# Designed miniproteins, single chains, continued (4): the designs that were tried, part 68

Each design is a single chain, and the fold is of that chain. pLDDT is the mean over its residues in the fold that is shown.

## One batch from the design tools (miniprotein)

Design m14341
Fold by ESMFold2-Fast:
Structure m14341 (fold): chain A 82 residues (1-82)
Amino acid sequence: MLQELLEKLEEEHRAILEEARRLAAQGRYDEAAQLLEDAIARYQRLRELAIPVLGADSPIVKQLDKAIADLQARLAEIRAAQ
């Protein structure tokens, strides 16, 4: 169960980053930024729900922390490219 959730999170994270890259490559920076902002908000909410149940040191929470940081870095790059 936890391994399947980790694999799903990693798969979704990669798909979001690739879609954002695709939109940015087409000059659709506002759409790329919105996609990343929506993903960050969803992952922050999931993290808030996960911590009380799994603990802050759980692999799921650590993967969410990494995904949020990666998405925030990409959002900053997209905003700078405009």
Scores: mean pLDDT 83

Design m14342
Fold by ESMFold2-Fast:
Structure m14342 (fold): chain A 57 residues (1-57)
Amino acid sequence: SLEDLAGGAAEGDREAAARLGEAVGLSPQKAMQAAGDGMLAGGDKRAALEAVRAASG
């Protein structure tokens, strides 16, 4: 799921970040940064995904 990919990206999984970035139109680096920021702010992988969606437009 995209939530699982966002959780992995937030934890520094570059493969998860690449797959997530491709799905939402972000680079792996931007997907990882947004997911990490979301996880830090919201405490779960759903918050990580919401931050990634916000970053993608």
Scores: mean pLDDT 85

Design m14343
Fold by ESMFold2-Fast:
Structure m14343 (fold): chain A 91 residues (1-91)
Amino acid sequence: MEAVEAIEEFKETVEEAFKDLETAVEKVEEAGKKLVELLVKLGDYELAEEASRVIGHVLNNVTLAVKEPEKTEEELEESLKAIEELKKKAE
């Protein structure tokens, strides 16, 4: 339950970050760090490792959107899809 809520909060932060690409990398890094720290505190080390992979993928997508703003919608959709798969693993 708490893990699912934390992943949903990370998803909302990613959606907000994609609205302001200049600060998006910093916002996603900070939110991702908080998510991993929470999952580690909950004792779910396997989910924390999977979350780290998803966060890395989202950070790459944000970086690509910064370089090629015309791809922002595609990079956001790919990021949200990866986060939704992570959420399913936490359920």
Scores: mean pLDDT 84

Design m14344
Fold by ESMFold2-Fast:
Structure m14344 (fold): chain A 94 residues (1-94)
Amino acid sequence: MRLVASKTLTVAAGQSESFTFSASGTYRIVASVVSGTATVRVTLLDENGNVLAEAIVEPGETASFTVTLEPGTYTVVVEALSGSATVEVLILEV
């Protein structure tokens, strides 16, 4: 696997942070709540805002999902459902 993007995001209760990446092919998205108390939701959106994948990540946990994407720009949204947290997101080309 090749690392395509690595982001560290800090989110507070009711807050979301997002970033975009260009993709074509198969990717693994890995999200870890590395500090804080929040349960977070990680959502992958296409260019039209359609939800392609979603994961809930508990404090101290890691979630991952694998997606095959058509050429385009995609958005990863990290949302704190409770509390505050620092979240690391890795995008790996498979």
Scores: mean pLDDT 85

Design m14345
Fold by ESMFold2-Fast:
Order: sequence, then C-alpha cells, then structure tokens
Structure m14345 (fold): chain A 63 residues (1-63)
Amino acid sequence: IQVQIELEPSDTPEEAVKKAYRAAKESGVSLWAATAEAIGAALKISKEKAEEVERLMKELLDS
C-alpha cells in the first residue's frame, strides 16, 4: 500500500499531522504508516522539520 504525503516548507508540524491523519483515512493505511511517510516528506525539506514532525506525532500517539 502506497501513501504519498506532500509537505510545504511553510507547513507546521500540526499541519503535517493533519495530512497524515487524512492520508490514513483516505487510503485505509494505519496511522503508523502515514506517520512514517509524513516524516519522510519532512526530511526532504530539512532535518529540523523532520525532527519536529516526529516529536509531535510521537507525543500525540503516546497520549
């Protein structure tokens, strides 16, 4: 199952989380798989952005 998530450099970590949730629901993939794709897309923008997205998503998933 392939999920593609596109992030803009101006996207906040919160917007990345919203895109992951939407992709998970629309594609029928797990939130885990969508989260991995979102982190990968953020890494293409910058390492710092990927770290922020990963941190926020882990915090929300652990809550």
Scores: mean pLDDT 74

Design m14346
Fold by ESMFold2-Fast:
Structure m14346 (fold): chain A 100 residues (1-100)
Amino acid sequence: MEQRLEREILASLLYMAASILKEIAKKEENPEVSELLLQVAEELARAADAVEAGDYEAALAHLARAREIAEKLRELNPELAEEVLRILDLLEARLREAAA
């Protein structure tokens, strides 16, 4: 796949992940969990914007911030936090592979 198409696909995956987390946050009964999920989604959307700009360092920095927020989620909902962190790990791996 060409570098441009790979970049557009990665940005789309990051936007989709952000959208899914926003939908989960809307259905979440715990407002603290909902707020943390929205913050993770915002960082993923910013990572997607950075990928579209070709700034993989900025994208990885936004994923790192998303990870810090997801770690806070562990105190409120450890099962959900582990699922979010697993998704962030997969996104980081794909981003590092594309940047290489």
Scores: mean pLDDT 85

Design m14347
Fold by ESMFold2-Fast:
Formats: structure tokens, sequence, C-alpha cells
Structure m14347 (fold): chain A 61 residues (1-61)
């Protein structure tokens, strides 16, 4: 990852954490997939928060 990519990813993560929307969640999901998270890992964590449940729903769409 370049410094520019890292800064962009951090901005996306912070945006999602401060204002969780379906759009910001989709961008965050792309970062997680690049980091090696699988659909199974998202399903396993869906019960930990409402945001995790929304992420799993977006993934299945």
Amino acid sequence: MTKEDEEKDVEIINEYLKNPTKESLKKYLEILKRAGFSDEMFEKNKDKSESAKELVEVLKE
C-alpha cells in the first residue's frame, strides 16, 4: 500500500465509524476484503454489533 492508499483507507474507516451508512459500509467492506476478510468472517461477527449485521446484509445483496 502507498501512503495515499493508506490515508484514503483511514478516511473511509473513520467516516464509517462516525457516520455508519450503507454507502460508507460498502466502502469499508472493500477495505476489509482487501485485508483478507472472508464472507464467513463477516457472518461470524454479525452478532457483535448492529453495524456487523448491516454489513452482512449488504454483502448478501
Scores: mean pLDDT 67

Design m14348
Fold by ESMFold2-Fast:
Structure m14348 (fold): chain A 64 residues (1-64)
Amino acid sequence: AAAERERLLAEAREQLTSILGDKEFADKVARLAGEAAERASTPDERGDLLVPVVKLTKEAIDKE
């Protein structure tokens, strides 16, 4: 179901706002993930694109 992918976007936004305390940066990340989701017309493509984007972003923020 597509709900899982949409939830990942919302969760990433909340986590980034909490971690870095910078809403502007969190907004940028959400935009990138949103673009990936929009490109994917099928559920499988959406999941394959959203998961790497969310994961990579969280990992980068955690290191920085």
Scores: mean pLDDT 60

Design m14349
Fold by ESMFold2-Fast:
Structure m14349 (fold): chain A 90 residues (1-90)
Amino acid sequence: VSNEEIAQAMLDAGKKTVDSLDISEEQKEKAKKVLEDASKYFLELAETEPLSVALTRALSYLHTKLSEIIGQDNASLVVQAVSDAVNDVL
């Protein structure tokens, strides 16, 4: 599996989960932007770091940034969905 396929799985699962949440449209748009940023951050890390390190750092970044926008509980739901989708592609 390619790093680009992993990044796409993160985006697809993350955005689908965000759209399912009972949050404002403004929060959904901000959360999707964070998912795009986290996906890009993963691809940059994956160029120099082992895959496990790149994934751990990208998911940590995603959780921290999403928690600021949609709260910790919703952020954990999104991160879990992203992690599950990545594991399905690996």
Scores: mean pLDDT 89

Design m14350
Fold by ESMFold2-Fast:
Structure m14350 (fold): chain A 85 residues (1-85)
Amino acid sequence: SSMQQEAERLVDKVLEEARKMEKEAEELYQQGKTKEAIFILEIAIGMLRLTRGVLRAVGALTPAMEARIDAEIARLEAKLAELKA
């Protein structure tokens, strides 16, 4: 459906924004701004979790979309854990 296509476009957009935030966090980390890098990664993870939650609540979250979002959350959480170590 067209509404399903809108949801897929939203998933693509939030994954793109999360990757942009990750690059910003990497640049901050390279500058020694570890707390700021952690903060940006936590915002990116939060945005992905919120998007997943909203799409699930309105019945628009397909298994394929959930898998893409969950994979990115897991990847960023692993990166966040490395920065906190």
Scores: mean pLDDT 90

Design m14351
Fold by ESMFold2-Fast:
Structure m14351 (fold): chain A 98 residues (1-98)
Amino acid sequence: MNTIEATAEVKEGKATVTVKVTGPGTASVGATVISDGKGTGSGSATVAAGGEVVVEVPGAKAGDATVSVGVSVDGKGVALARVTVKDGKTVEVKTAST
């Protein structure tokens, strides 16, 4: 089973999302930033099993934001995270694995 750890920092109009994926296989990671109830940008990266990757998402504003992170292996969704950001810092992370 794959698991996910995610954090996000919002600075200078950009969200920097750090994602660690555990379990087998090479994972595809997608991140979407929601600020003020609107999707403001998305980014994607690939990470090896047990690895960490940084996804940069443009168009984030300072303040409160939500980052939705999805992870897939071999085209199948295996893990999700929702990261809550306040004052540019991660304050809550909710994760699910399949």
Scores: mean pLDDT 76

Design m14352
Fold by ESMFold2-Fast:
Structure m14352 (fold): chain A 57 residues (1-57)
Amino acid sequence: SGLDIAQEQALAWGEQHPEIKPLVERGVDEARKSKTVAEGLRALARGAGEAQRVLAA
C-alpha cells in the first residue's frame, strides 16, 4: 500500500541521516499504531517536518 511504501522510504531516509533517525522511527511507529491510512500519513508528515527542521539547522 501507499502507507507501507511511505514508511519504508521514511526509514531509508533516517538511515542516510543518523541525526534524524529517532524522529523518523517515532513517526513510523505512530503511523503503524494508526487505525487509518490518512492518520498514518499525517504521523509520517509530522515526523518529516521535524526532521527537515533538524537538517536545515
Scores: mean pLDDT 79

Design m14353
Fold by ESMFold2-Fast:
Structure m14353 (fold): chain A 98 residues (1-98)
Amino acid sequence: MEVTINAGDTDVVVPKGATAVITGDATNVVLMPGANIKVTADSTLTLLTGGGVKVGDYLVIGDKKYKVVSADQGETSSNATFNLPAGTEGVYKGLEAG
């Protein structure tokens, strides 16, 4: 399954095994563990924390690993934000579901 994410999209859910084609900046995106990404334009992807995205989850792009950085209870609440250059391909990994 392919899900196209356009610039300005919000509240997008990418299920396990689907490929998200990212064409621009998007917010409140839920990547389920096992979701793939393919970036076609330089994009900032902000994940919705708590909507199936967990602290400690990570995005694997080639040999690089980008952790979901959401605040522990001692820090300010934050979204996990990834700056993804065009040509990026990767997979979202849950630490428990990996």
Scores: mean pLDDT 66

Design m14354
Fold by ESMFold2-Fast:
Structure m14354 (fold): chain A 67 residues (1-67)
Amino acid sequence: GEAAGRAAAHAARQAPELSGEQARNVGRMAYALGGSRAAADAILALGEAHPRVSGEALTAAARAAGG
């Protein structure tokens, strides 16, 4: 549940570089583990930790997390 969602967000912050595909996978995993709130928190954390990830990739991650 929530602990697993927080772990996914933590892993996203620790990655030195992230591709758009990896960003989508983080969103999907966070949603599976903790629902929409965990997905939103993970995507926000990903965007803050990896400013080089494009807005398009972050949007794709959010879309994948929602279904």
Scores: mean pLDDT 64

Design m14355
Fold by ESMFold2-Fast:
Structure m14355 (fold): chain A 106 residues (1-106)
Amino acid sequence: GSTEEKLKKLIKEMQALLAEDVLDVDRAVAIMEQILELSKQISNYELIKQAAELAIQIAERAQDGRLARIAKELAMIALKVSPDDVKEISRLIGLILRAIGLELDT
């Protein structure tokens, strides 16, 4: 109910922020930390996955390790909610590693 409604509102706010020509990274981190906290309280796999994908897009654009950490934590929450989706969650983790350049340095 109300937790999913709050999460959907924050996702919409973050999507609007990502559409701007200049990204306010500190605001993006603050919104994504709230999304992460709310995601721990729900079992809606699709919504948590959407939040993880959004965090990856922001991490790629911002090149900020805080956003990469949040994306990884969201992916782990999604895996806990839907263990059968391990292949898809592994793909998301690969995107997180690419966003922060770690796969290019190995």
Scores: mean pLDDT 80

Design m14356
Fold by ESMFold2-Fast:
Structure m14356 (fold): chain A 80 residues (1-80)
Amino acid sequence: STMERLEELLEEIRELYREMLENRDDLERVEELFQRMVELALQAGELFRSIPNPSPRQIEIMKEIVRIVQEAGKLLLEIR
């Protein structure tokens, strides 16, 4: 289902962010992890836009994905 896929994407994005924090001294690794995170976030956005009447839960998942990507972007700017 679309809900299960959004939950999976959120979980994977959270894990990537955790890995970025653990590897903040390795710029190349953090950049690779961030690129993967952006790819997953774009997939989530495309999936979310396909939903005609998104539930409050689906909206909250997308808000959380956007929040994590923004935090990850800030981390990347900090270590560059």
Scores: mean pLDDT 89

Design m14357
Fold by ESMFold2-Fast:
Structure m14357 (fold): chain A 68 residues (1-68)
Amino acid sequence: SGAAEAALLVVREAERGGEAEVTLPDGSVIRATYKTAPGAALAIIGAGLDGKGKIEVKIGDEVYVFDA
C-alpha cells in the first residue's frame, strides 16, 4: 500500500530532524515534525484504509506521490 510507504517516509524524515508536509486525499494538509509524526502517520494509514485517492508528501522542494 502506498499509504504505508508514505507513513514510513514521514516518520523517517521526522526522526532525522526534518519536516514533511502531508496532503491527504480529502485535501487536508498536515505538517509532520518529530512531535506530530505519529499523528500524521496514523492519518496516512487511515486514508490508506479508504483505498481512494493520493497522498502527497512534500520534503523541502520535493513532492512524493503515493496511491492510498
Scores: mean pLDDT 83

Design m14358
Fold by ESMFold2-Fast:
Structure m14358 (fold): chain A 88 residues (1-88)
Amino acid sequence: KIKEEIDKLIKRIDEALKNGGTREEVEQLRAEADKIAEELMKNSPKAEEIKFIRDVADALIEIALVTDNYRAALEVLKRFAEEMKKIV
């Protein structure tokens, strides 16, 4: 039920965005997104595409975190989750 896990992740990101976001929320949601991506890469012919979007998302999140822009980090995580949902 990987689509349900992605939908739950998106919902949690939306909840964090309503609160303005915190570093701890970004770090937790990033870890959950990475775990979902690893599961998808094991079972998908699109593993290289998933790896690429994860690597790009991770780079953008690091840039956002350097400037304490937790909202931008959460927006990147949401886009990453939405892209993973398209691949499933």
Scores: mean pLDDT 86

Design m14359
Fold by ESMFold2-Fast:
Structure m14359 (fold): chain A 72 residues (1-72)
Amino acid sequence: MEEKERKMKEYKEKMKEIIELMNKLAEELKDKAKVVEGAPTSDGLKVKVADTEEVLEKLKKLEKELLEEWEK
């Protein structure tokens, strides 16, 4: 079996774990924002939640692009 395929599979697993951790972070931020809903300082938490989701979407895109490049 080609060694390159084994390394690529391992990398895919690591990337999925990173994305999963980022998703968990986003969920935790959403929960915190929900608890402070209506508080004068809630705007800051809402912005951070949006930023985290944007980063997650970019990471998912990068993962797809990198995996496609690598599979070529």
Scores: mean pLDDT 64

Design m14360
Fold by ESMFold2-Fast:
Structure m14360 (fold): chain A 118 residues (1-118)
Amino acid sequence: KTIEKIAKEYNIKIEKKEVLVDAPGARFERAKGKTKENKEVEIFVGEFDPANPEATARVGRALAEELARWAKENKDDFSTPKPLLKSETRTEAGKVYTYTITEGKGKIRIVVLVRPAA
């Protein structure tokens, strides 16, 4: 649902979608696709319930692993500055969505973290 909403908003054609974590209070998905301009995009969506520390830690580990993979594949390390295209927080339907969009090596990376509103 969240990946499809992001893809529609940014007009991204999803080519591959995988669920990496699916546990009570924790879900982590990745998608690979392209923009209208044929630019590669990877989307990472982590949804977690902060009241479940184990589930939250699982989502955090999955995100860290994917960011490390992305950095390795793009010959970038975490010390190299990345252009930040967008950073914002939205509250919708009782959930807080934190968006981080960055560009590296001609690719776009979108990270969305979703949690219940306070």
Scores: mean pLDDT 77

Design m14361
Fold by ESMFold2-Fast:
Structure m14361 (fold): chain A 94 residues (1-94)
Amino acid sequence: SAMNKELVEKAKERIKKGIKEALKNEAQVKRAIEIVDKEAEEAIAKGAGGGALAQAVKEAVAADPSLSEEEKKKVIEIAEKVIREAAEERKKLA
């Protein structure tokens, strides 16, 4: 739906901004952004929300062999923050 797409796009941009601010290695930034973009496309196709995107990003990043443990922790922390923000936004809409 249009509303779910907007929520996913908002969460996508929030996560991407966090990654660009927190990660210093350009190759790690590029890889993390690629994961976010892929998971966002899948979330939109499934009709998922922003919280579901953030959860999928967290899982994909944790499983990715190209990211260092330090960079994984940073991206996971960003995703967890977005999960909390999405939960608060859902609460306001209820």
Scores: mean pLDDT 83

Design m14362
Fold by ESMFold2-Fast:
Structure m14362 (fold): chain A 76 residues (1-76)
Amino acid sequence: SEEEEQQVLEEAIRIRRELSEIHREHGTDLSDEEALRLLAERRGWSPEDVQRMRETLRRAEEITAERQARRVQEAG
């Protein structure tokens, strides 16, 4: 649903903002995996929470790509 898609996008924005802050504090040489691990430690997330966050980020990318493709197709 649109509500579920919006929730995923908002959650992904929050995660990306926090990851950006970690990169700023610890340096841009950190991999996304290392940055996510540091964020998880800061937040007290379980390995299951980390996996859920990774899935949220991937799902948000899919939703964004689908919306961009839809906008391009309206011109065809």
Scores: mean pLDDT 79

Design m14363
Fold by ESMFold2-Fast:
Structure m14363 (fold): chain A 99 residues (1-99)
Amino acid sequence: SPLVEEVANMSIDELLDKLAELLGDEELVAEIRAKIESDDERVRAEAVRTLLLLAEEAAKAGNWEVAIVALALYLKLLGYSPEEIARRLEGWLEIEKNK
């Protein structure tokens, strides 16, 4: 998917900006950004979990653009490379579309 390749190569800031645009919810994305920037590992873990839940719920709703961006950001925060992010996104999409 062209979107998968694009988001895999985006920075955290670019992914957050794209997520805000797609959701139309600047407050939610600002809250996620603040948690990502926290010095508290537990607060950062909350942001990571929120992004995974957002990706899962978006996928269930058929909102694949939000799902892809949210999961890309989740994987980026876990330290995966662009190549690994693209690979994991493609595999996840194949599984989720068959549920």
Scores: mean pLDDT 86

Design m14364
Fold by ESMFold2-Fast:
Parts: structure tokens; sequence; C-alpha cells
Structure m14364 (fold): chain A 95 residues (1-95)
């Protein structure tokens, strides 16, 4: 539902902020991975609501974010995360 997606959006944003606030790279990576995992859950819910194109875009961005984290490329991770959050917010607004 829209309310479930709003709750996921809030949790994703919280994990991103916790990652940004972390001085330990391992702790940062764990928070960012939690944000990716919740984004994939949001994509699953969007697909169940018929928003299949947006769900696939979020899955592709999640894949790119996981690759960026493996390379310790936090700038690229943040660019893809910001794009993913924008797509998720736009999808929620249309529900």
Amino acid sequence: SRDQLLQLLGRIQDYVLQGESSTDPKQRDKYYQQAIDLLLEAARLLESLGLTETAEQLRELARKMEEALKNNDYKTFREYMDKALGLLMDAIDKL
C-alpha cells in the first residue's frame, strides 16, 4: 500500500543518514546495505501494485549501488541512491 511505501521510504532515508554519520567504513557499508535491501522491498511492493517499470528501475539502481559499495565508491552510491529515492517518491505521489 501507499502507507507501507511511505514507511519504507522513511526507513531507507534513516539508514542512509546513519551511514553518512558513521566514521567506521564497515558500519557505513552495513547501513547502506540495509538501505539497498529496503529499496528492493519497496520495488517488490511497487511491482505488486502494477508499477513494474519503476520496480525494475529501482532494482537496476540497487545493483549499481551494490557495485559502488564493493568498490568503496560512496559518491557513486549516493548519486544512485538519490536517483532511486526520487523515483520512489514520484511513484508514491502517483498512488
Scores: mean pLDDT 90

Design m14365
Fold by ESMFold2-Fast:
Structure m14365 (fold): chain A 82 residues (1-82)
Amino acid sequence: HEELVEYLRKLTESLIGMFSATTPADIKKHLEELRKIVKEIEETSDDYTVETVRSVLQSVLSHLRRNGAPQEVIDAIQEMLE
């Protein structure tokens, strides 16, 4: 499960970057990085890793909805789960 740990690290870094971003351009950059990581996971990883990452993203989505995050960010993460 070394691959899972590395992907969780990358997801966490991108999420922290997105939450710390102060401009729309920086938010978009971190969302693009998240999309790339999620796509790589779906294409290259085992089912356990994919399901674990989806669970993390679902938790993030719930927190974003509760905190009134921008709809574009909510929509982007929801799209990654489809």
Scores: mean pLDDT 77

Design m14366
Fold by ESMFold2-Fast:
Structure m14366 (fold): chain A 77 residues (1-77)
Amino acid sequence: SMEDLVKEIEKLIEEALKNLPESQQKAVRALREGLSRHTSKEETALGLAATVLDILKKYNINPEIRKKLEELLEKWK
């Protein structure tokens, strides 16, 4: 279900955040707050997932979490 997909994405985002520098964690959490003011929970999760995925790719961090997040985003199509 969409609700299960959102929950799994949120879980992977939190796992990814634990491995990012504090400055990046703060930036992602600020983005979450901003998105949640203007869009749905589902759209917020999608936007955060895309942003986190870009960060993980750019810095080559947590390839396993990156792969799982990419697979979940493909299911959203």
Scores: mean pLDDT 79

Design m14367
Fold by ESMFold2-Fast:
Structure m14367 (fold): chain A 87 residues (1-87)
Amino acid sequence: KLEELKKEIKENIKEYEKEYGKKALVLIEEEGKIYDVETNEYISKEEVKERIEKLKKEGWELGGEYSIEIDGIKIEVYLFYKKEDKN
């Protein structure tokens, strides 16, 4: 169940990024571990900050942050876009 969700999210993220020229960091928290669905890696809380900093170094700006909780599963979504001035 959760493994299928991870794979589906990862595929959808890649397609979304290609289509819209944006970047998404999606993390699933399970039993005190954080799973990065894009890289298929379990990472620490400190490594989450490093992933965000790496994206910023690559020219991405954090544009949105969403927290979803489904059946005790916490999903964090960080949406990034290329640097640009606000309209």
Scores: mean pLDDT 75

Design m14368
Fold by ESMFold2-Fast:
Structure m14368 (fold): chain A 72 residues (1-72)
Amino acid sequence: SRDDRLKEVMVQLTDWLMERHPELREELEELREKILNSKNPLVALGEFFDWLREHLSDEDLGAAVRRFQDLM
């Protein structure tokens, strides 16, 4: 489903972010697990991007958004 694809894309983006930001690896691994166990992918998407805004610079957030769009 589209919701299953959204969840898959968020997980792929967390894997990509862990390679780019090894300093955030532990937090991203926790976030990845929360996404995998989420019952509501749309709510998980909002919480995921809220986390990214809190932890990434504007430049890195922009790169993450572009990567997300490329994976969809």
Scores: mean pLDDT 84

Design m14369
Fold by ESMFold2-Fast:
Formats: sequence, structure tokens, C-alpha cells
Structure m14369 (fold): chain A 84 residues (1-84)
Amino acid sequence: MSIKELIEEIKSLMKPELLLSDEELIEGVKLYYKLPEDASEEEIREALKELLEKLKSLDEKERNKLILELSILVGIALLKKAMS
């Protein structure tokens, strides 16, 4: 499964009001799994695959919580970058 296919499947599990962009989802997964900024395409693909499997295993409430946590992590990272 390609990165694009993984992103598409993950986004299909998101509510419209919680929908992350492709860039936000990649940054979110890097932060959530503590990958380096220069993470390889393979590392990003495996992290997205792990996220997809985790989201599929959760009920709707826990899935929405995880998506919100990813959104918060991305928001904090963007704020820190803007303050530098």
C-alpha cells in the first residue's frame, strides 16, 4: 500500500470537522510515533500503516479522540515553529 493510499484510507475514517490535510496527517504521524523530521518514505509508510490499523481497531469515540490528539500535536508543532 502506497503512502497516498494509506492517507486516503485514514481520511475516510475521519469526521469532516476533524479532517486533517495530507501534510498535517504526515506531520501528525511523525510526531505521534516520534519519527525524525528527515524520516524516510518507508518509515512514514509504516507509521501511517500502524495508525490506520490502530484507527480500525478503535470504536468511534476512541478514534475521534486519537484524531483530535493528532490535530493538537500538529497545532502545537506549528505554533512552536512560528515562535522560532
Scores: mean pLDDT 81

Design m14370
Fold by ESMFold2-Fast:
Structure m14370 (fold): chain A 87 residues (1-87)
Amino acid sequence: ESEKLKEELRQKILQAIGEVIRAIGYEEDGDIEEAIKSYERALELLDQAIEIARKLVEKGVEGAEKDLKDIEEFKKLVEERLEKLKK
């Protein structure tokens, strides 16, 4: 059933958002190394979310293709921020 996968996807996205919020907090405090670690954790969570979203797309779940694109774009923004932070 797709309901369990949808719940798992939501949980992974919320965890990734939490890590991005922590990273921003570390950046504001000048803790760049901790900010990098939090963004890297966010990317791992987003990769897991992408895998779940792909399974939902394969199952033909309505909205899953849009969710996948949104998560991939979110990942790209996190990667771009991390690259700038690493110089």
Scores: mean pLDDT 88

Design m14371
Fold by ESMFold2-Fast:
Structure m14371 (fold): chain A 83 residues (1-83)
Amino acid sequence: GVERMRERLRRAGEEAARRAEKISPEMGKAAREIMQAEADSLLESTRQKALKKKQEVLEKYKEHAETIRRVIDEARAAVGAAA
């Protein structure tokens, strides 16, 4: 269900933050905030707020967007949240 997917995204977010923090603390924070927003977007009550937060973080770090996406994708795969 939705709860299981949210738990997987939460674990993927923690893993993404750890990997991104090895590049910089700011990248770790960005990855954590993006993945938290992804998890929050699964609930209708928080979806619009979460999507807005995700957009704000991506715009702030747009020059690093490819690196952030790569780290998130690797973390999702490692935790099993990609499938």
Scores: mean pLDDT 77

Design m14372
Fold by ESMFold2-Fast:
Structure m14372 (fold): chain A 96 residues (1-96)
Amino acid sequence: VDELMRLKDEAADTVLQLADAIRNDAPLAEQEALVDQWASILRQMGMPQSTIDRLRAEILAALRDPSLSTEQKLAVVDRQAGRAFLMIHAEIAEKE
């Protein structure tokens, strides 16, 4: 339980760092590294690799799309992070 709560907080912090990187127009490599870090944390939390791959692909597609605004990229990150957190929250609630 404590480990899952810690990893959940680390995942949330990584999403906030990614959002800041997007807002500050950080290099794409830095943004992609934060996505990879987030995916690694989700894997440590026991999320299926197929689910992680799908969430990661959606975020990376948005980050790599030069036609998307900063706001549109943030919306994709928020949507995918929200989906991941709902899945994690359901798992934690089920174990309690």
Scores: mean pLDDT 82

Design m14373
Fold by ESMFold2-Fast:
Structure m14373 (fold): chain A 86 residues (1-86)
Amino acid sequence: SELDKLLEEAEKILAEMVKLHQQALATGDPATIAKLKEKIKEGEKVIKELKKLAKEKNASYLEWARILALSGEVFVLERSAKRLEA
């Protein structure tokens, strides 16, 4: 389904964010932190699209739970990225 495809895309973007976050924590490299920030923006955009599609398709409680879990993980990584810049 369209929702499943976007969920898989969001999960893939989150995995890339986690990898970049680990690299940023290890190196403190400003270029890596910048890449992490751009990937977080991509994740936020896909999560927004997921929420819209879920409303349009009357997504199940379980599908909404998956979307909210992904949204929460992206939010935590965004907060961490801001701390790395300080």
Scores: mean pLDDT 86

Design m14374
Fold by ESMFold2-Fast:
Structure m14374 (fold): chain A 95 residues (1-95)
Amino acid sequence: SSRKKSTAETVVDNLEAAAKEALQSSGKEAGRLGILTFRVASRQHRAAGDEEGAKKAEEFARRMEEMLKENPNISPEEVAKMLLEGAEEIRKIAE
């Protein structure tokens, strides 16, 4: 019955918006946006006292950094996919 957005809902909205922006960017710029978005998500969850959400966001930030190291010319589509996968995992933790 609460209609207020939770930290997880806000983070999911931000990750989904970042995925949409990533599709309009170069792969490297999209990857950097993805890393930043997950790092911000981790800080938001930690500030809210949600260590599970924070750890999941940090895991996705690390995975995105690894993808960029392996393929500096990563596609925007692969970055968007990772952002959306992160959003779904954070949503599951909040349920």
Scores: mean pLDDT 82

